# Ledger of designs, part 76: designed miniproteins, single chains, continued (5)

Each design is a single chain, and the fold is of that chain. pLDDT is the mean over its residues in the fold that is shown.

## One batch from the design tools (miniprotein)

Design m18633
Fold by ESMFold2-Fast:
Structure m18633 (fold): chain A 57 residues (1-57)
Amino acid sequence: SLLADAPAEVRREAVRRTAEELGVSEETVEKEALRMYLGFEPGPAARAFVRELERLL
């Protein structure tokens, strides 16, 4: 999947951009992204992370 198969550097950059865009910590974005691909309902930060990741790929 896009979330699991993205290079670590690209994933990290998507986290950084999402954190800056939403005014939250990178840790918050990473935690929400992790919850999403473990099968939990995606929150706003997780959805924003996916959009930023797609822009980088």
Scores: mean pLDDT 79

Design m18634
Fold by ESMFold2-Fast:
Structure m18634 (fold): chain A 74 residues (1-74)
Amino acid sequence: MSPEEARRLLLEYAVEAMREREEEAREAEAAGDRERLLELAREAVEEAKRRALAAGADPAVVEEAARELLEASE
């Protein structure tokens, strides 16, 4: 798997994981619960990391891409 494929795969899995948490995210936004929104983002990224690693993605690339996604969520 190329680094570009690994990054794309992580992003796709992160989007899917966030989609599964969309209702919880909407409730947290309505309540102004920023900590809960960050928690949901971290959970989604961690799930995406597990799935990408299981698919054969390079751990170093996955960690870097995951860090970038979490930074964008702050």
Scores: mean pLDDT 81

Design m18635
Fold by ESMFold2-Fast:
Structure m18635 (fold): chain A 86 residues (1-86)
Amino acid sequence: MEGVSEEVNEATERAIEAAMEALRAARTSEEVARGIGAVLRAIGSGEEARLRIRAGEDEEEANEEGKRRAEEAYREAEEVLRRAKA
C-alpha cells in the first residue's frame, strides 16, 4: 500500500486476528455483533493511515496514528474476547 508502514500493516493484521478470534468465540447474537464491530474497527485502523497519506499528511505522522489505532483496536478485540468467555 502507498506509504503505509510495515509496522502499521502488522499491527492491523494482529488486530484483525484478535477480532476474528473474538467473533469465533461468540455464542449469542449480542456477542456476534460485538465481534463484528471489533473486526470492522481493526480493518478501519489500517485504512486510516492510507486515507491520511492520500490527504497529504506526513507519512511518518499518518503511520504513527495508524499504528496507535491498530493497537487500540487490538485491545478492544481482546476485551470483547474476555467478555465472551466470562
Scores: mean pLDDT 77

Design m18636
Fold by ESMFold2-Fast:
Structure m18636 (fold): chain A 83 residues (1-83)
Amino acid sequence: GNSIQAQQYNDQGVRLAQQGRYRDAITYYNQSIDLDPNYWRSYYNRGRTYIQMGQRMNSPSGMQRVANGYFNNARNLNPNFTS
């Protein structure tokens, strides 16, 4: 189903982010969100990836603001995600 496919895209995004392939990771998180907009882990991981991109680009504060939006999406879907 869409939720299983969303999890698979999220998992691939996490692997790409761990390899420093941040743009590719974001593409996979976007596909995960398109398949299941309620899958909070993709929003959370997308936010984390934007922070990591900001550290490599001369825009850490800008990327933090973008990431905060995605973390808010994750919190709204799962308030207990802070573990």
Scores: mean pLDDT 83

Design m18637
Fold by ESMFold2-Fast:
Structure m18637 (fold): chain A 69 residues (1-69)
Amino acid sequence: GEAAARAYLVDALRRQGLSEAEAEALADTVLRLLREGRGKEAADLLQSHGVSPEEADRLLTRAHILLNE
């Protein structure tokens, strides 16, 4: 569900060096983009915040799975 996907993304983004507030705001935007089928825009947004392309792909894949549980 959404709560699990959000918690996963916030934790992962904080490990990348984002503040709690930045991680929460970014996680909320990423989840909205995933719900809209805008996965490429979600990946581009993560990369703009210093997440590697490989890590962005991993984060989005896991978040998508959790979102749909």
Scores: mean pLDDT 89

Design m18638
Fold by ESMFold2-Fast:
Structure m18638 (fold): chain A 86 residues (1-86)
Amino acid sequence: NDYEESLELAKESLESTDVEKSYELFKKALEYFLKSEPTMSKEQLIEAAKKLKEAAEHTASLSTDPFLEGVFLVASSVLSVLIKKL
């Protein structure tokens, strides 16, 4: 349930062209990911982390604020490390 919500919200974040909406959807996707992480299989963790990484990169690309861009690039980097550890 929380796993599926995380995937759907990450997808909606990635499809948004509005930085504020993309950011809010990404934040919610991350919250659902963290709630479901302890019960996810390795395959589910990789899939969810990959979609969150794509959504973070997308939100960074929409941002004209260097600080906000940097925050999402850091999030993408953390998710990339998580995927490699799994």
Scores: mean pLDDT 81

Design m18639
Fold by ESMFold2-Fast:
Structure m18639 (fold): chain A 81 residues (1-81)
Amino acid sequence: MKVEILDVEVELSDGVEEARVAVTSHGDNIIVTALVRGKAGARARFRVTIKTEDGKILEVELEVVVPFDGGEAVASAVFKT
């Protein structure tokens, strides 16, 4: 399916070196994945607004905390359309 990203808001703490968000689809599911790298305890909060092919609007909030210095943390949310 086709999805449209309407908005992405990101809040980063000190110690975040990299923050990424990706939106993918698989079948009737929409998957939002956030990746953060940085210092131990660094936090990122993502708010992603997505419009689906059928006109539904989804708001997704993900929080990610880095587990150790130079580490990467990943969080995902899955939505059925």
Scores: mean pLDDT 82

Design m18640
Fold by ESMFold2-Fast:
Structure m18640 (fold): chain A 97 residues (1-97)
Amino acid sequence: DSEKLAELQAELAKEIIERVKEYMKTKSGTPEEGERGLQLLGALAESFRANPKYKELADELEKLIKEIESMTPEQRGAAGKAAVEAYEKLKEKIEKL
């Protein structure tokens, strides 16, 4: 059921947002990790924007992206690293369902 999959993806996106907000104040990432993380968050925002049910989640992701883009390269790297690591852990759980 596509609706159940969308709900699961929304819960995973919320977890990613939470992890990014937790680690975005650190200075422990690379510029490459920052760019990769922003690409991931952008893809998620675009995906949720296509579904009116998840407009608020898309708005939150877009706001987070703009906030990260305004940061130093090191902070952006830390945020991007957190996003990618959270996504990879959660992706493994989806693939086993």
Scores: mean pLDDT 76

Design m18641
Fold by ESMFold2-Fast:
Structure m18641 (fold): chain A 64 residues (1-64)
Amino acid sequence: SKEERELREEKAAVRVLHGGWSYAEAARRFGVSVKGVREKAREIKKGGAEKLRELSERLEKQTS
């Protein structure tokens, strides 16, 4: 679904911004487009470090 794609793009973007992954690697591993990851990363950057922290925390909870 669109929601699942956006969630995967968001996870990929957080890994680029927080985990040091490349856009290409993150897009490949999460099965999303590089463009989608870049767009989500740009939105997270606009929200600042606080939004990045919130997303990282949410991802850790979802991997449990």
Scores: mean pLDDT 75

Design m18642
Fold by ESMFold2-Fast:
Structure m18642 (fold): chain A 77 residues (1-77)
Amino acid sequence: MEVEKKIKDYREFAKKLKELGYTEEAARLEQVADRIETLMEKYKAEKDPEVREGIRQQIEDTLAEADKLKKEVLEKL
């Protein structure tokens, strides 16, 4: 799944940030990745289509937050 690849990319980027001394930014990115992963588990387990759609929207919103954070950090580097 595309989302799983993005989670991996965010965690890899966070690892690089830690190596560069941006430990706070790395921690924030890891936290967002954890939230997306948790939402994906909920999405896969959910049987109610209405609730599942709500979870999907939360995943999209959280991915947008992660992308914004990544761009902000890249501009700072």
Scores: mean pLDDT 82

Design m18643
Fold by ESMFold2-Fast:
Structure m18643 (fold): chain A 89 residues (1-89)
Amino acid sequence: SDEEIRKKLLEAIKLYKQGNYEAAAKKFLDMIYRGQLTPIAEEVLKENEKKHGGAIAIGITRLLNGQPLGKIEVDAVVEILKKIEERLK
């Protein structure tokens, strides 16, 4: 449901704010892969596709293969989560 998607997004943002960047990135990448996105999250992803789209695609691939995320993938997702949080205010 839309409420469950919103709760998952807020949990990813909470992890980011607590400094648990890899857990935040993994949670958000799983949401992207499953199409579990709010309209604001979709807009931010679209606006950042040229800059971060490659890192997100690699991050999803690593997540699906049970591989750890690299710093580039984590940093890209954290920047996107920060931009999403700024629009939720």
Scores: mean pLDDT 89

Design m18644
Fold by ESMFold2-Fast:
Structure m18644 (fold): chain A 86 residues (1-86)
Amino acid sequence: SALERARELIARLRERAKTLPPDARAEVERLIAALERLARAVEEGASPRELTVLLFAALAEASAVYLATGDEELLEIAREAIRALA
């Protein structure tokens, strides 16, 4: 399912975060929190308006991770998680 795929990708982000410096790790943790909020909203059947707001929040956090790390693979994992939830 889309939720299972998203949770697998969130777990991959969490594992990748363990190897990062504290500042970069904090940015990835903020992205994980945004993705978990979006996943819960999807699972709970939140309104299209609420889902749109949470989607843009997750995209903003993904951009912040990329700005902080320059890591294309982290960006791609984030994009796949967001696509699974959209």
Scores: mean pLDDT 89

Design m18645
Fold by ESMFold2-Fast:
Structure m18645 (fold): chain A 67 residues (1-67)
Amino acid sequence: SLKRRLLSLLSLAEGEKETVNLDNFLALAESLGLRIPEELRAALLALDPDKSGTVPIAALRAVIEGF
């Protein structure tokens, strides 16, 4: 399942970090052969409305789990 693989990838980024670089996360997922649907990609990008490049891990997890 794409959802489970994305959540597993996010768990590897957790540790002591409260945020993750969204572009790096998406690039890593795609490098692993994970095809992110446009609808999910748009929802994830919407978590960074100021285009800072970083988003809370909790917010990413919630969006992926809710998709």
Scores: mean pLDDT 77

Design m18646
Fold by ESMFold2-Fast:
Structure m18646 (fold): chain A 93 residues (1-93)
Amino acid sequence: SSKKQEIIKKVLDIVREHAESMGMSEEQIEELLKEVEEILKKLSDEEWDLFGELIDLIEKAKNEEERQKLQALLVLSFTLSKEQVEALVKKLS
């Protein structure tokens, strides 16, 4: 769906920015983005909604420090349980 494609693009953009800040090569970034996209395509509808809410929070962040913290949380969401991500999103909303 168009909404899911927009969320994928935004997540991949955030992951790219983070990887570039770490000095990763373009080849390494492309491989990472492919892996992230495959993970995103396997998400449940509830997990899609959580990622959408987190992206909205990032876009509406009041300052750069909050934006960086939310971007770090997005990256960490690939290592955290769904319940842990939900709890953090609610706390930051």
Scores: mean pLDDT 74

Design m18647
Fold by ESMFold2-Fast:
Order: sequence, then C-alpha cells, then structure tokens
Structure m18647 (fold): chain A 73 residues (1-73)
Amino acid sequence: SSAERLRARLAELRAELAARFPDAVADAERVRAWERELGLNSARPEDYERLEAIDPEMALVAQILVLEEKIAV
C-alpha cells in the first residue's frame, strides 16, 4: 500500500539522519521558519534540491516531517 511505502521511506530517512547527523533534532517550528526565510517548500522536489544544497541536515529533517504528515492523514 502507499502507506507502507511511505513508512518504509520514512524509516530509511530516519536511519540516514541518525547516521549522518546523530545530534539532529526534528523541530517542525524551526524547519518551517527556515523554509519561510528562504521562500522554499520541502514538499516540492525542485525546492527540496535547493534546500539540501543549503543545509542537508535541515533539509533531511524537513523531508521526514513531510512524510510524517502524509502518514498521519
């Protein structure tokens, strides 16, 4: 199912975050403030590429939050 695929992808991204940035904190407010400051949205693939180039840790947290929101609905 699409929900199972999203959960599998979320697990992959969480593992990558823990491996690359072990001290990272998933803070939705901080991520949304960062996206607003830059005028970019991590839910858009073209914007995500730019965000990842700017701050790969924050971009990865942002993508995790996007997937968590999709699974919650």
Scores: mean pLDDT 82

Design m18648
Fold by ESMFold2-Fast:
Structure m18648 (fold): chain A 68 residues (1-68)
Amino acid sequence: MLSEVEQLIKEAQELKREAERRGDRGTADALSTLITELENLPKDEKERQQVLEQVRNQLDFIRRRLAA
């Protein structure tokens, strides 16, 4: 099974492809930034968990926006 980080990267990549397909360059660029953050998570566990929470919230917002 995919780890939480791998699942978030996969979701962000799928949303980015959808945004690119729709011509939404701003959302695609934002998703590229989130993917980079997920690939370069802090080594400190507490900071890592904080970044993961922020990314989850941003992905949820973007997902809802693209689903509309």
Scores: mean pLDDT 82

Design m18649
Fold by ESMFold2-Fast:
Structure m18649 (fold): chain A 83 residues (1-83)
Amino acid sequence: DSDLQARIDAFSQGVRDIMLSSGMPDSDAQTFSDGLRAGITRHINAGRSTITFNIGDDYPQDVIDRMQQLFSQYGITFNVVST
């Protein structure tokens, strides 16, 4: 579905932009974004009704807040997990 693919791409770009604005190197931001994109694709292919991501608590709070806002916009559950 091209509409679903466009939404996944926009979400992944949003995550990358948040990581880049936090000072993360381009290559690391791309790797992180690609990982989340792969995870979303896997959940959709598995037919899950809810998409959930667990992210480590080692990120700055402003980055966590911005990611929670972005995830909420796309209907994705965002959890911060103690590492």
Scores: mean pLDDT 73

Design m18650
Fold by ESMFold2-Fast:
Structure m18650 (fold): chain A 89 residues (1-89)
Amino acid sequence: MKITDPEEFRKRLIAAVKEGNVEEVKKLLEDSKDLPPIEIYTILGPVLDVAKRLGHKEILEVIKEYVKTLPIGEKTRNELLSVIDELIN
């Protein structure tokens, strides 16, 4: 079922990241494709911070691949991808 509430998406995504549950992160990102892209963009910041703090490099890589498909401006997308690359390395 697709997620339609940005706050539900944020809470569930952070919980999955805290658990290190890569498959749930992938599912939540797929289920959230109908949310406004700008809301997803604002939620990803805190999520990336949690993933980095817990050392979940695979989750950072999953989010990076998702950001490549996110329908936001090219400049904004490239800036976010650069930040994620720094977090991965």
Scores: mean pLDDT 81

Design m18651
Fold by ESMFold2-Fast:
Structure m18651 (fold): chain A 92 residues (1-92)
Amino acid sequence: MRKVFEEIRENEEEQRRLMEEAVDLAEKAIEYQKQGDKSKSASYGTAAGLLAMISEDPEVVELVMKVNQYLDNDDIDGAEEALERLRKRVEE
């Protein structure tokens, strides 16, 4: 029983690190989009999505997908709003 709780806690810490890294990559995707570097923006956005999927948090996955969808539509304001929601979810 006690060992199972330690494994759950270790998995939660790993999940949090993956989510925090997904936030950093999504932020970089937005910054490169602002600079007009759509290739780097897409690369960082894809990486953020992959880390969100590995974290297995469905809300984080949905929010990263929204950031990428806004960036695909060149909607930087929408992407920044989605990133703020993603940060709040990860900081909880």
Scores: mean pLDDT 82

Design m18652
Fold by ESMFold2-Fast:
Structure m18652 (fold): chain A 94 residues (1-94)
Amino acid sequence: MSREELIRRLEEAARRFAAAARAAGDDDTAAAVERAARNAVRAIREGDVFGAEVAMSMLLMTAAIVLSDKSAAEAVKEAARELAETAAEVAEAL
């Protein structure tokens, strides 16, 4: 998979998660994921492997928190699972 395909998949997963989180009233978590995704994309494009790994860790941690929250809406949990899977795939490809 190309670098641009990895970036596109990550941006799509982050966008879907942010939309689901906002629909559930969690603007802070949506903003945090969007910031982490922007940091990841920048790091990947710059060849900053460490910066990319840190950003991926933040995305994975946020997804894990949502998935452990019994009160979280199912749509947000579904988006969190996809975000975690995508972030893990991107991290493995670095």
Scores: mean pLDDT 86

Design m18653
Fold by ESMFold2-Fast:
Structure m18653 (fold): chain A 65 residues (1-65)
Amino acid sequence: SAAARAEAERAAREAENGAKAAQDTGNSVHYKKAKEAAEKAKEAARRGDAEEARQFMLQSDKYAG
């Protein structure tokens, strides 16, 4: 549905923001993991899988702190 796509795109954008936050901390290991999670969130969003995109958003957030 259009709502599921919008949800997935939002989760992917938040995952990208998490990767940027991780980069700003200077922790290269956390940045790499957050970036990998953001890439997977974007892949899930391309498929319209809002639930999977949300899971990878949470993974990105975990490494952003």
Scores: mean pLDDT 84

Design m18654
Fold by ESMFold2-Fast:
Structure m18654 (fold): chain A 90 residues (1-90)
Amino acid sequence: MDELLARLEAELEATIEVLAEVGVSEETLARIRAAGAALLAALRAGDEEGALAALGELVATIKAAVAALSAEQQARLEELADEKAAALGL
């Protein structure tokens, strides 16, 4: 479990870094970090209901942030996401 949680935390951090590099606002990045932290805390505590709620909020916030990006920013996001995924062994 701890290994999977550490991997999820690393993936969340990589996602936040990529979103920051393409110009997602600090306010939106803080919201994504908060939702990610809530998800990890709920998973560590065995709170399935809290984990599902936090996951839903995290996914919705990331989708909204990506949808607000220009086509050029979205293309750059895809390039950086592939680079970060390769660095994480994904």
Scores: mean pLDDT 79

Design m18655
Fold by ESMFold2-Fast:
Structure m18655 (fold): chain A 94 residues (1-94)
Amino acid sequence: MKKEVEELLEEGKEAIKNKDWEKVEEVLVKLGDLFVEETDLENLRYILEKLKELFKALLEGLRKDPSISKEEQEEAERHLEELIKKLEEEVEAK
């Protein structure tokens, strides 16, 4: 689990640096799937921490990319904020 999460985080950060937004989306989906499949609270907290780190890097990358429209940027920011809140609530419920 932790090794796979670290590899995905590293891949996601590299994709953000390269402005490969399709790859970033793929990494986020994979991390989200790992979170949904996890039942251990300590592992859930670990995945959440790494997702929050990747979301922060993604928002910074999107703001710096002039090829991303303001609408796409605002949509991504709203979606990420909602996802973080939902994931935090899921962890707290356990």
Scores: mean pLDDT 77

Design m18656
Fold by ESMFold2-Fast:
Structure m18656 (fold): chain A 64 residues (1-64)
Amino acid sequence: SSSDKKREIARLQAVMAVLQGAIYYLDDLIKKETDPAKKAKLQAEKDKLEKELKEVQEKIQQLQ
């Protein structure tokens, strides 16, 4: 139903905001990290969250 779609979109938008915040936090950590191995680990975590963000954005687009 339209109400179910609207509720799901709102839920996904909340998830998107949380993921954006986490990505921003990791980006700051990456910029401050001087150890290449630790920086690579942080980048891998950021890449994982960026993928999740993309999937959430695509799901919102499909529901609109």
Scores: mean pLDDT 88

Design m18657
Fold by ESMFold2-Fast:
Structure m18657 (fold): chain A 100 residues (1-100)
Amino acid sequence: SIEEEIRQVRRAVEILLETIRRAAREKTSFSVDELVDRLRAAGLSDEAITFAVGALERLVDKGLLSVDAEGRISADESQLPAIEAELEALLAQYEKNLRA
């Protein structure tokens, strides 16, 4: 159902944001594979996982996340408000498109 897919995608974005917040606060990094494994462990659909990975790529493209030579992703705590705003905008657009 549309409602179930929205719930799945929203949960995936919540896990993505928690992963980013933890990395920023602890001054650690994570890989895309580690994020995907966490999303799969949470029982999320392939569609929801694909959305979360796409959202992560968009944050990197906007310069809100840093990627090192090994492909590990990190965030600065000062960027967290901008990251949260971007993810909220992406979710709002997804829900609008899905309900149209």
Scores: mean pLDDT 90

Design m18658
Fold by ESMFold2-Fast:
Structure m18658 (fold): chain A 85 residues (1-85)
Amino acid sequence: DALTEALYWAGAALGAGVAEKYGEEKAREFGEKAAETLRAEGASDEQVEAALRGILEGPELAKRYGVEAVRARAREAAEAALAAA
């Protein structure tokens, strides 16, 4: 499930970035809006849940591994999804 994994890691990178600049409360609000946008664009429930979970878990992942490592993993997951399409 390359697309769902890519959405999770894209969410993680975005959530980490929002939390770093605006705090974790704002990252959570951003996650809710991102989930609504994905659903409006026709994403499945599994895809929406993956992206939202990524956004919520992203700040802790960046705290442990660094934001650059999270962004690198998101890029790898996106490339895998593109290769599978």
Scores: mean pLDDT 85

Design m18659
Fold by ESMFold2-Fast:
Structure m18659 (fold): chain A 90 residues (1-90)
Amino acid sequence: SLSTLELIGLGLRAIGLYIDLELNEPDNTLAKEAAKLIVEAVSALLRGDTDSAIKLAEKAIELAKKSKASEEVKKELIELAQQVLESAKG
């Protein structure tokens, strides 16, 4: 499992990715929503709500895959969400 500091780091990376998408690719609504869901998943995990963290992270992966984002951005979103899933599962 990730430490509290590492989880905060994941959330900050997701926030950064959301900001980059908003500034450079604002029409990538699914990718932006995926980044937001990763932030929410990290927040849930920090509260000890593992069930919500899993559902939010799984939804983020679905939205990232369906998005019009570049393969690089999709990969980043999926990797962040997968790290939340791994931490939530123990």
Scores: mean pLDDT 88

Design m18660
Fold by ESMFold2-Fast:
Structure m18660 (fold): chain A 89 residues (1-89)
Amino acid sequence: PVLGPQRVELVGEGGKSNVRVEVTADKPSPFVDQVTLASSGKEPKNLEVRTPGGSARLTVEIGEPLNFEAHLGGDEGVKDLGEATVTAP
């Protein structure tokens, strides 16, 4: 699992004007990072996510309706990190 492609899951929590995003790793061990984002408009935020294979940057776009789209970046030496898309109901 550490040598293979890794995936992360984004979980968003909205509150009136702010959205808190919780990032959880899929394998092998979970890690959690919480970021508060603005829910109004489409404002991409860069998130640093740690995985057993290294770290990567995610870009999360929030708009109306409240949805999350993330792209896993690997310019800091992270490899085999796929792209993940999370849509909140």
Scores: mean pLDDT 36

Design m18661
Fold by ESMFold2-Fast:
Order: C-alpha cells, then sequence, then structure tokens
Structure m18661 (fold): chain A 77 residues (1-77)
C-alpha cells in the first residue's frame, strides 16, 4: 500500500493526474486484498483529493497529501 502511495506522489509531482489515479487505485486494491477496508477507504478518499489537486495545478499539495497518508499508515503498523 505505502509503496503505491509513494509512486502516486511521484506522478502527482509531475502533474500526471492519470498516473496518480492509477497508483492510488493499486494502493486501495492492495489494502482490500489484505482485508484492510479502513485503509482502502482512506486511500480512495485522499487519492480523490490528490487527483483533484493535480488537476487544479497543485502537484506539490497532491504529493504531500499522499505522502502524509503513507506516513500515517506506516505509524499504525
Amino acid sequence: VVGYLRLGAEHARQGDAEGTRRYVEKAAEQAEQQGDLSTARSVRFTGRQAVELVEQGRPEAAAEALLGLARHIEEDE
């Protein structure tokens, strides 16, 4: 999950909304496969905001949102 969120953040920094969406979906799918539905919901919620931020021309804010979620997930494990 965290690895895909970090890849999504790199795409967000590049202004790649489609790449950001793709890696966010991979992170959510991985969380669901692991039975972590709460993390999957958080990934989809924050991922949606990150994609919207990239589309609004705010790639740094989008990357920060995804990296913040990745750090939170690592702290809870």
Scores: mean pLDDT 82

Design m18662
Fold by ESMFold2-Fast:
Structure m18662 (fold): chain A 61 residues (1-61)
Amino acid sequence: MENPELIKKLEELKAAGYDIVEVVLEDGRVLTIQLDSLEEDAKTGVHRGTGKKIKEIRPAP
């Protein structure tokens, strides 16, 4: 996803009531993370904790 798509996806998930999301990284790892902690990462397109590019953000259980 491009950065505008990542930001839009976070807004959609937040509006739908999700507080926890899954982040798919460029190396194939899937992380379960609090949505509000990802706002900065979505702007850069990189997950700060790993330094890996974010490929996708999706709902978590």
Scores: mean pLDDT 77

Design m18663
Fold by ESMFold2-Fast:
Structure m18663 (fold): chain A 90 residues (1-90)
Amino acid sequence: MKPLSEKAKEIAELIEKLAKEGYSEKEILEILEEYFKEKDKEAYELIEKLQKELGLSKEEAVHAVIQGKALGIPEEEVIKRVKEALEKAK
């Protein structure tokens, strides 16, 4: 098991802080989208790509990127997992 990257830890800590402060899941996802836009352009571009190519909602795309960062998996693996989840839901 590879230790979480410093960036993945920062994202996890931000989520925990916002949840503790009483923010809803939807509000947390909106805050994280803005965080990625300012601090992680690659993550923000992946959010847009998931919406455009796979038809995810903004909330679904942000959630998928957060999970990918928490697991320390690359963009290609995030896209693969989302595609597999969509195929199983059909």
Scores: mean pLDDT 75

Design m18664
Fold by ESMFold2-Fast:
Structure m18664 (fold): chain A 122 residues (1-122)
Amino acid sequence: SAEEEREREERLLRRLEEAVDELIADPNAGPLLHLPDSEADFPDFDDLVPNPVSLSEIRLAIDAARERGAYSVEELLEMLRQLLRNGELLAASLPDSDPRRAKLEAASRLLRERLEELEREA
């Protein structure tokens, strides 16, 4: 029924919010929280990441979706998938000596695990 579909979508959105909030609170999430403020923070970012997205933008998208009462869980999941692709690309671009690489790798592992859980519930 339409009511059962709405209840399922509301549960999925809640689980997605929980996953995003857990990621934001993670000590390794720093490089994924916001887009770089300048080219000096991440050289060649625009060349490496054609589809930029951050955890803060995803959190704002969730809040905006709730305020409008209209949302697509699949669109929010695709934003998380894009964030994972971007995080892995950024990690691979950094030398082993850069502390951001280890953080990006750790945050990307957590994001991948949460995405796999969310996709099983969808």
Scores: mean pLDDT 82

Design m18665
Fold by ESMFold2-Fast:
Structure m18665 (fold): chain A 65 residues (1-65)
Amino acid sequence: SMVEELRKQGEEAIEKGLAALGAGDRAAARAHMDEVRRIAEQLREYDPEAAERLLNGARFLETLL
């Protein structure tokens, strides 16, 4: 479903953000964080619990920037 695909994309964006941060690429990490927030906004209408989990991931990533 679209909801499952969005959730997967959001989780992958968090992983990519973390990997970019580990590589010292802060710009790429910020771009992935923005992608997570965009996906979470799309999910909010359909799956607010999943959207909140993605936003928590973005907040965690931001603490490492």
Scores: mean pLDDT 87

Design m18666
Fold by ESMFold2-Fast:
Order: sequence, then structure tokens, then C-alpha cells
Structure m18666 (fold): chain A 90 residues (1-90)
Amino acid sequence: AALLAGVAGLLAGRLAARTSTDAAAGAAGAIAGIGGIAAVLFTGDARDAALAALAAGEAALKAALASNPPSLGALLAALLALAGALAALA
């Protein structure tokens, strides 16, 4: 359960750390968003997965906001990850 969200967070963090482009921020956000949603949908609402997805979404949002101009794709993906994590916690 937490593993899927953790993998998404690791991939998002690795991508953001290795590259300095808007495309990388977008990819990091997408990975975090997909991972978060998948963790909620496929692991049956595990709190660990939800917390990991929330952390991944926050990291992706920070990466997206750090880009200038901010990537809408990265912002949307980060918001989806955060929404999925919050839904799992609710």
C-alpha cells in the first residue's frame, strides 16, 4: 500500500532533482499524482499510502511552483495527488 505512494514520491523527487526544466517538474507532478491516486484506489485506503501520497503531492507542488512560469500540468498533477490523499484520510 505505502510502497506504491513511496515509489511515486521517489520517482517524482528523483526526476525533480536530476533535471531543472518545466518538463521535469510536470513529469514529477504527474508521477506523484498518478501514484497517489493509484495508492488510494488499488491499496484500499491505507493511511500509510495516503500520508506518503500527501508528501509526494506537496513535493511535486513545490517543484511546480519553483519553476518560472509554473507548469499547469505539474500543478494539476500535484493537486490530484493531494486530493487523492485527503480523500483516503477522510
Scores: mean pLDDT 57

Design m18667
Fold by ESMFold2-Fast:
Structure m18667 (fold): chain A 87 residues (1-87)
Amino acid sequence: MLEKLEEAAEKGDVDEAIRLAEKYIEELAKSLGIDIKVTISVDAHGNVIISLSHTWPPMSPEERQQRLRELRQSLIRVSGLVQKAAS
């Protein structure tokens, strides 16, 4: 998945990069047990806008923080790739 997103970014295919980024984050969230809806868009200035709606199952504070950290790192990565496609 990430390799295809990187290829889309290199090609400057913004729509494909957005589609792959949203799918990547949703699959990651599913593997972490989080129900998430992701919408990614690029504004007229090339800024990447990420909107998230998520529902957390009951879990320990430590587990929630660890999964949130993993999600955050991946969001940063895919945001950078979408911005690269838009540049």
Scores: mean pLDDT 79

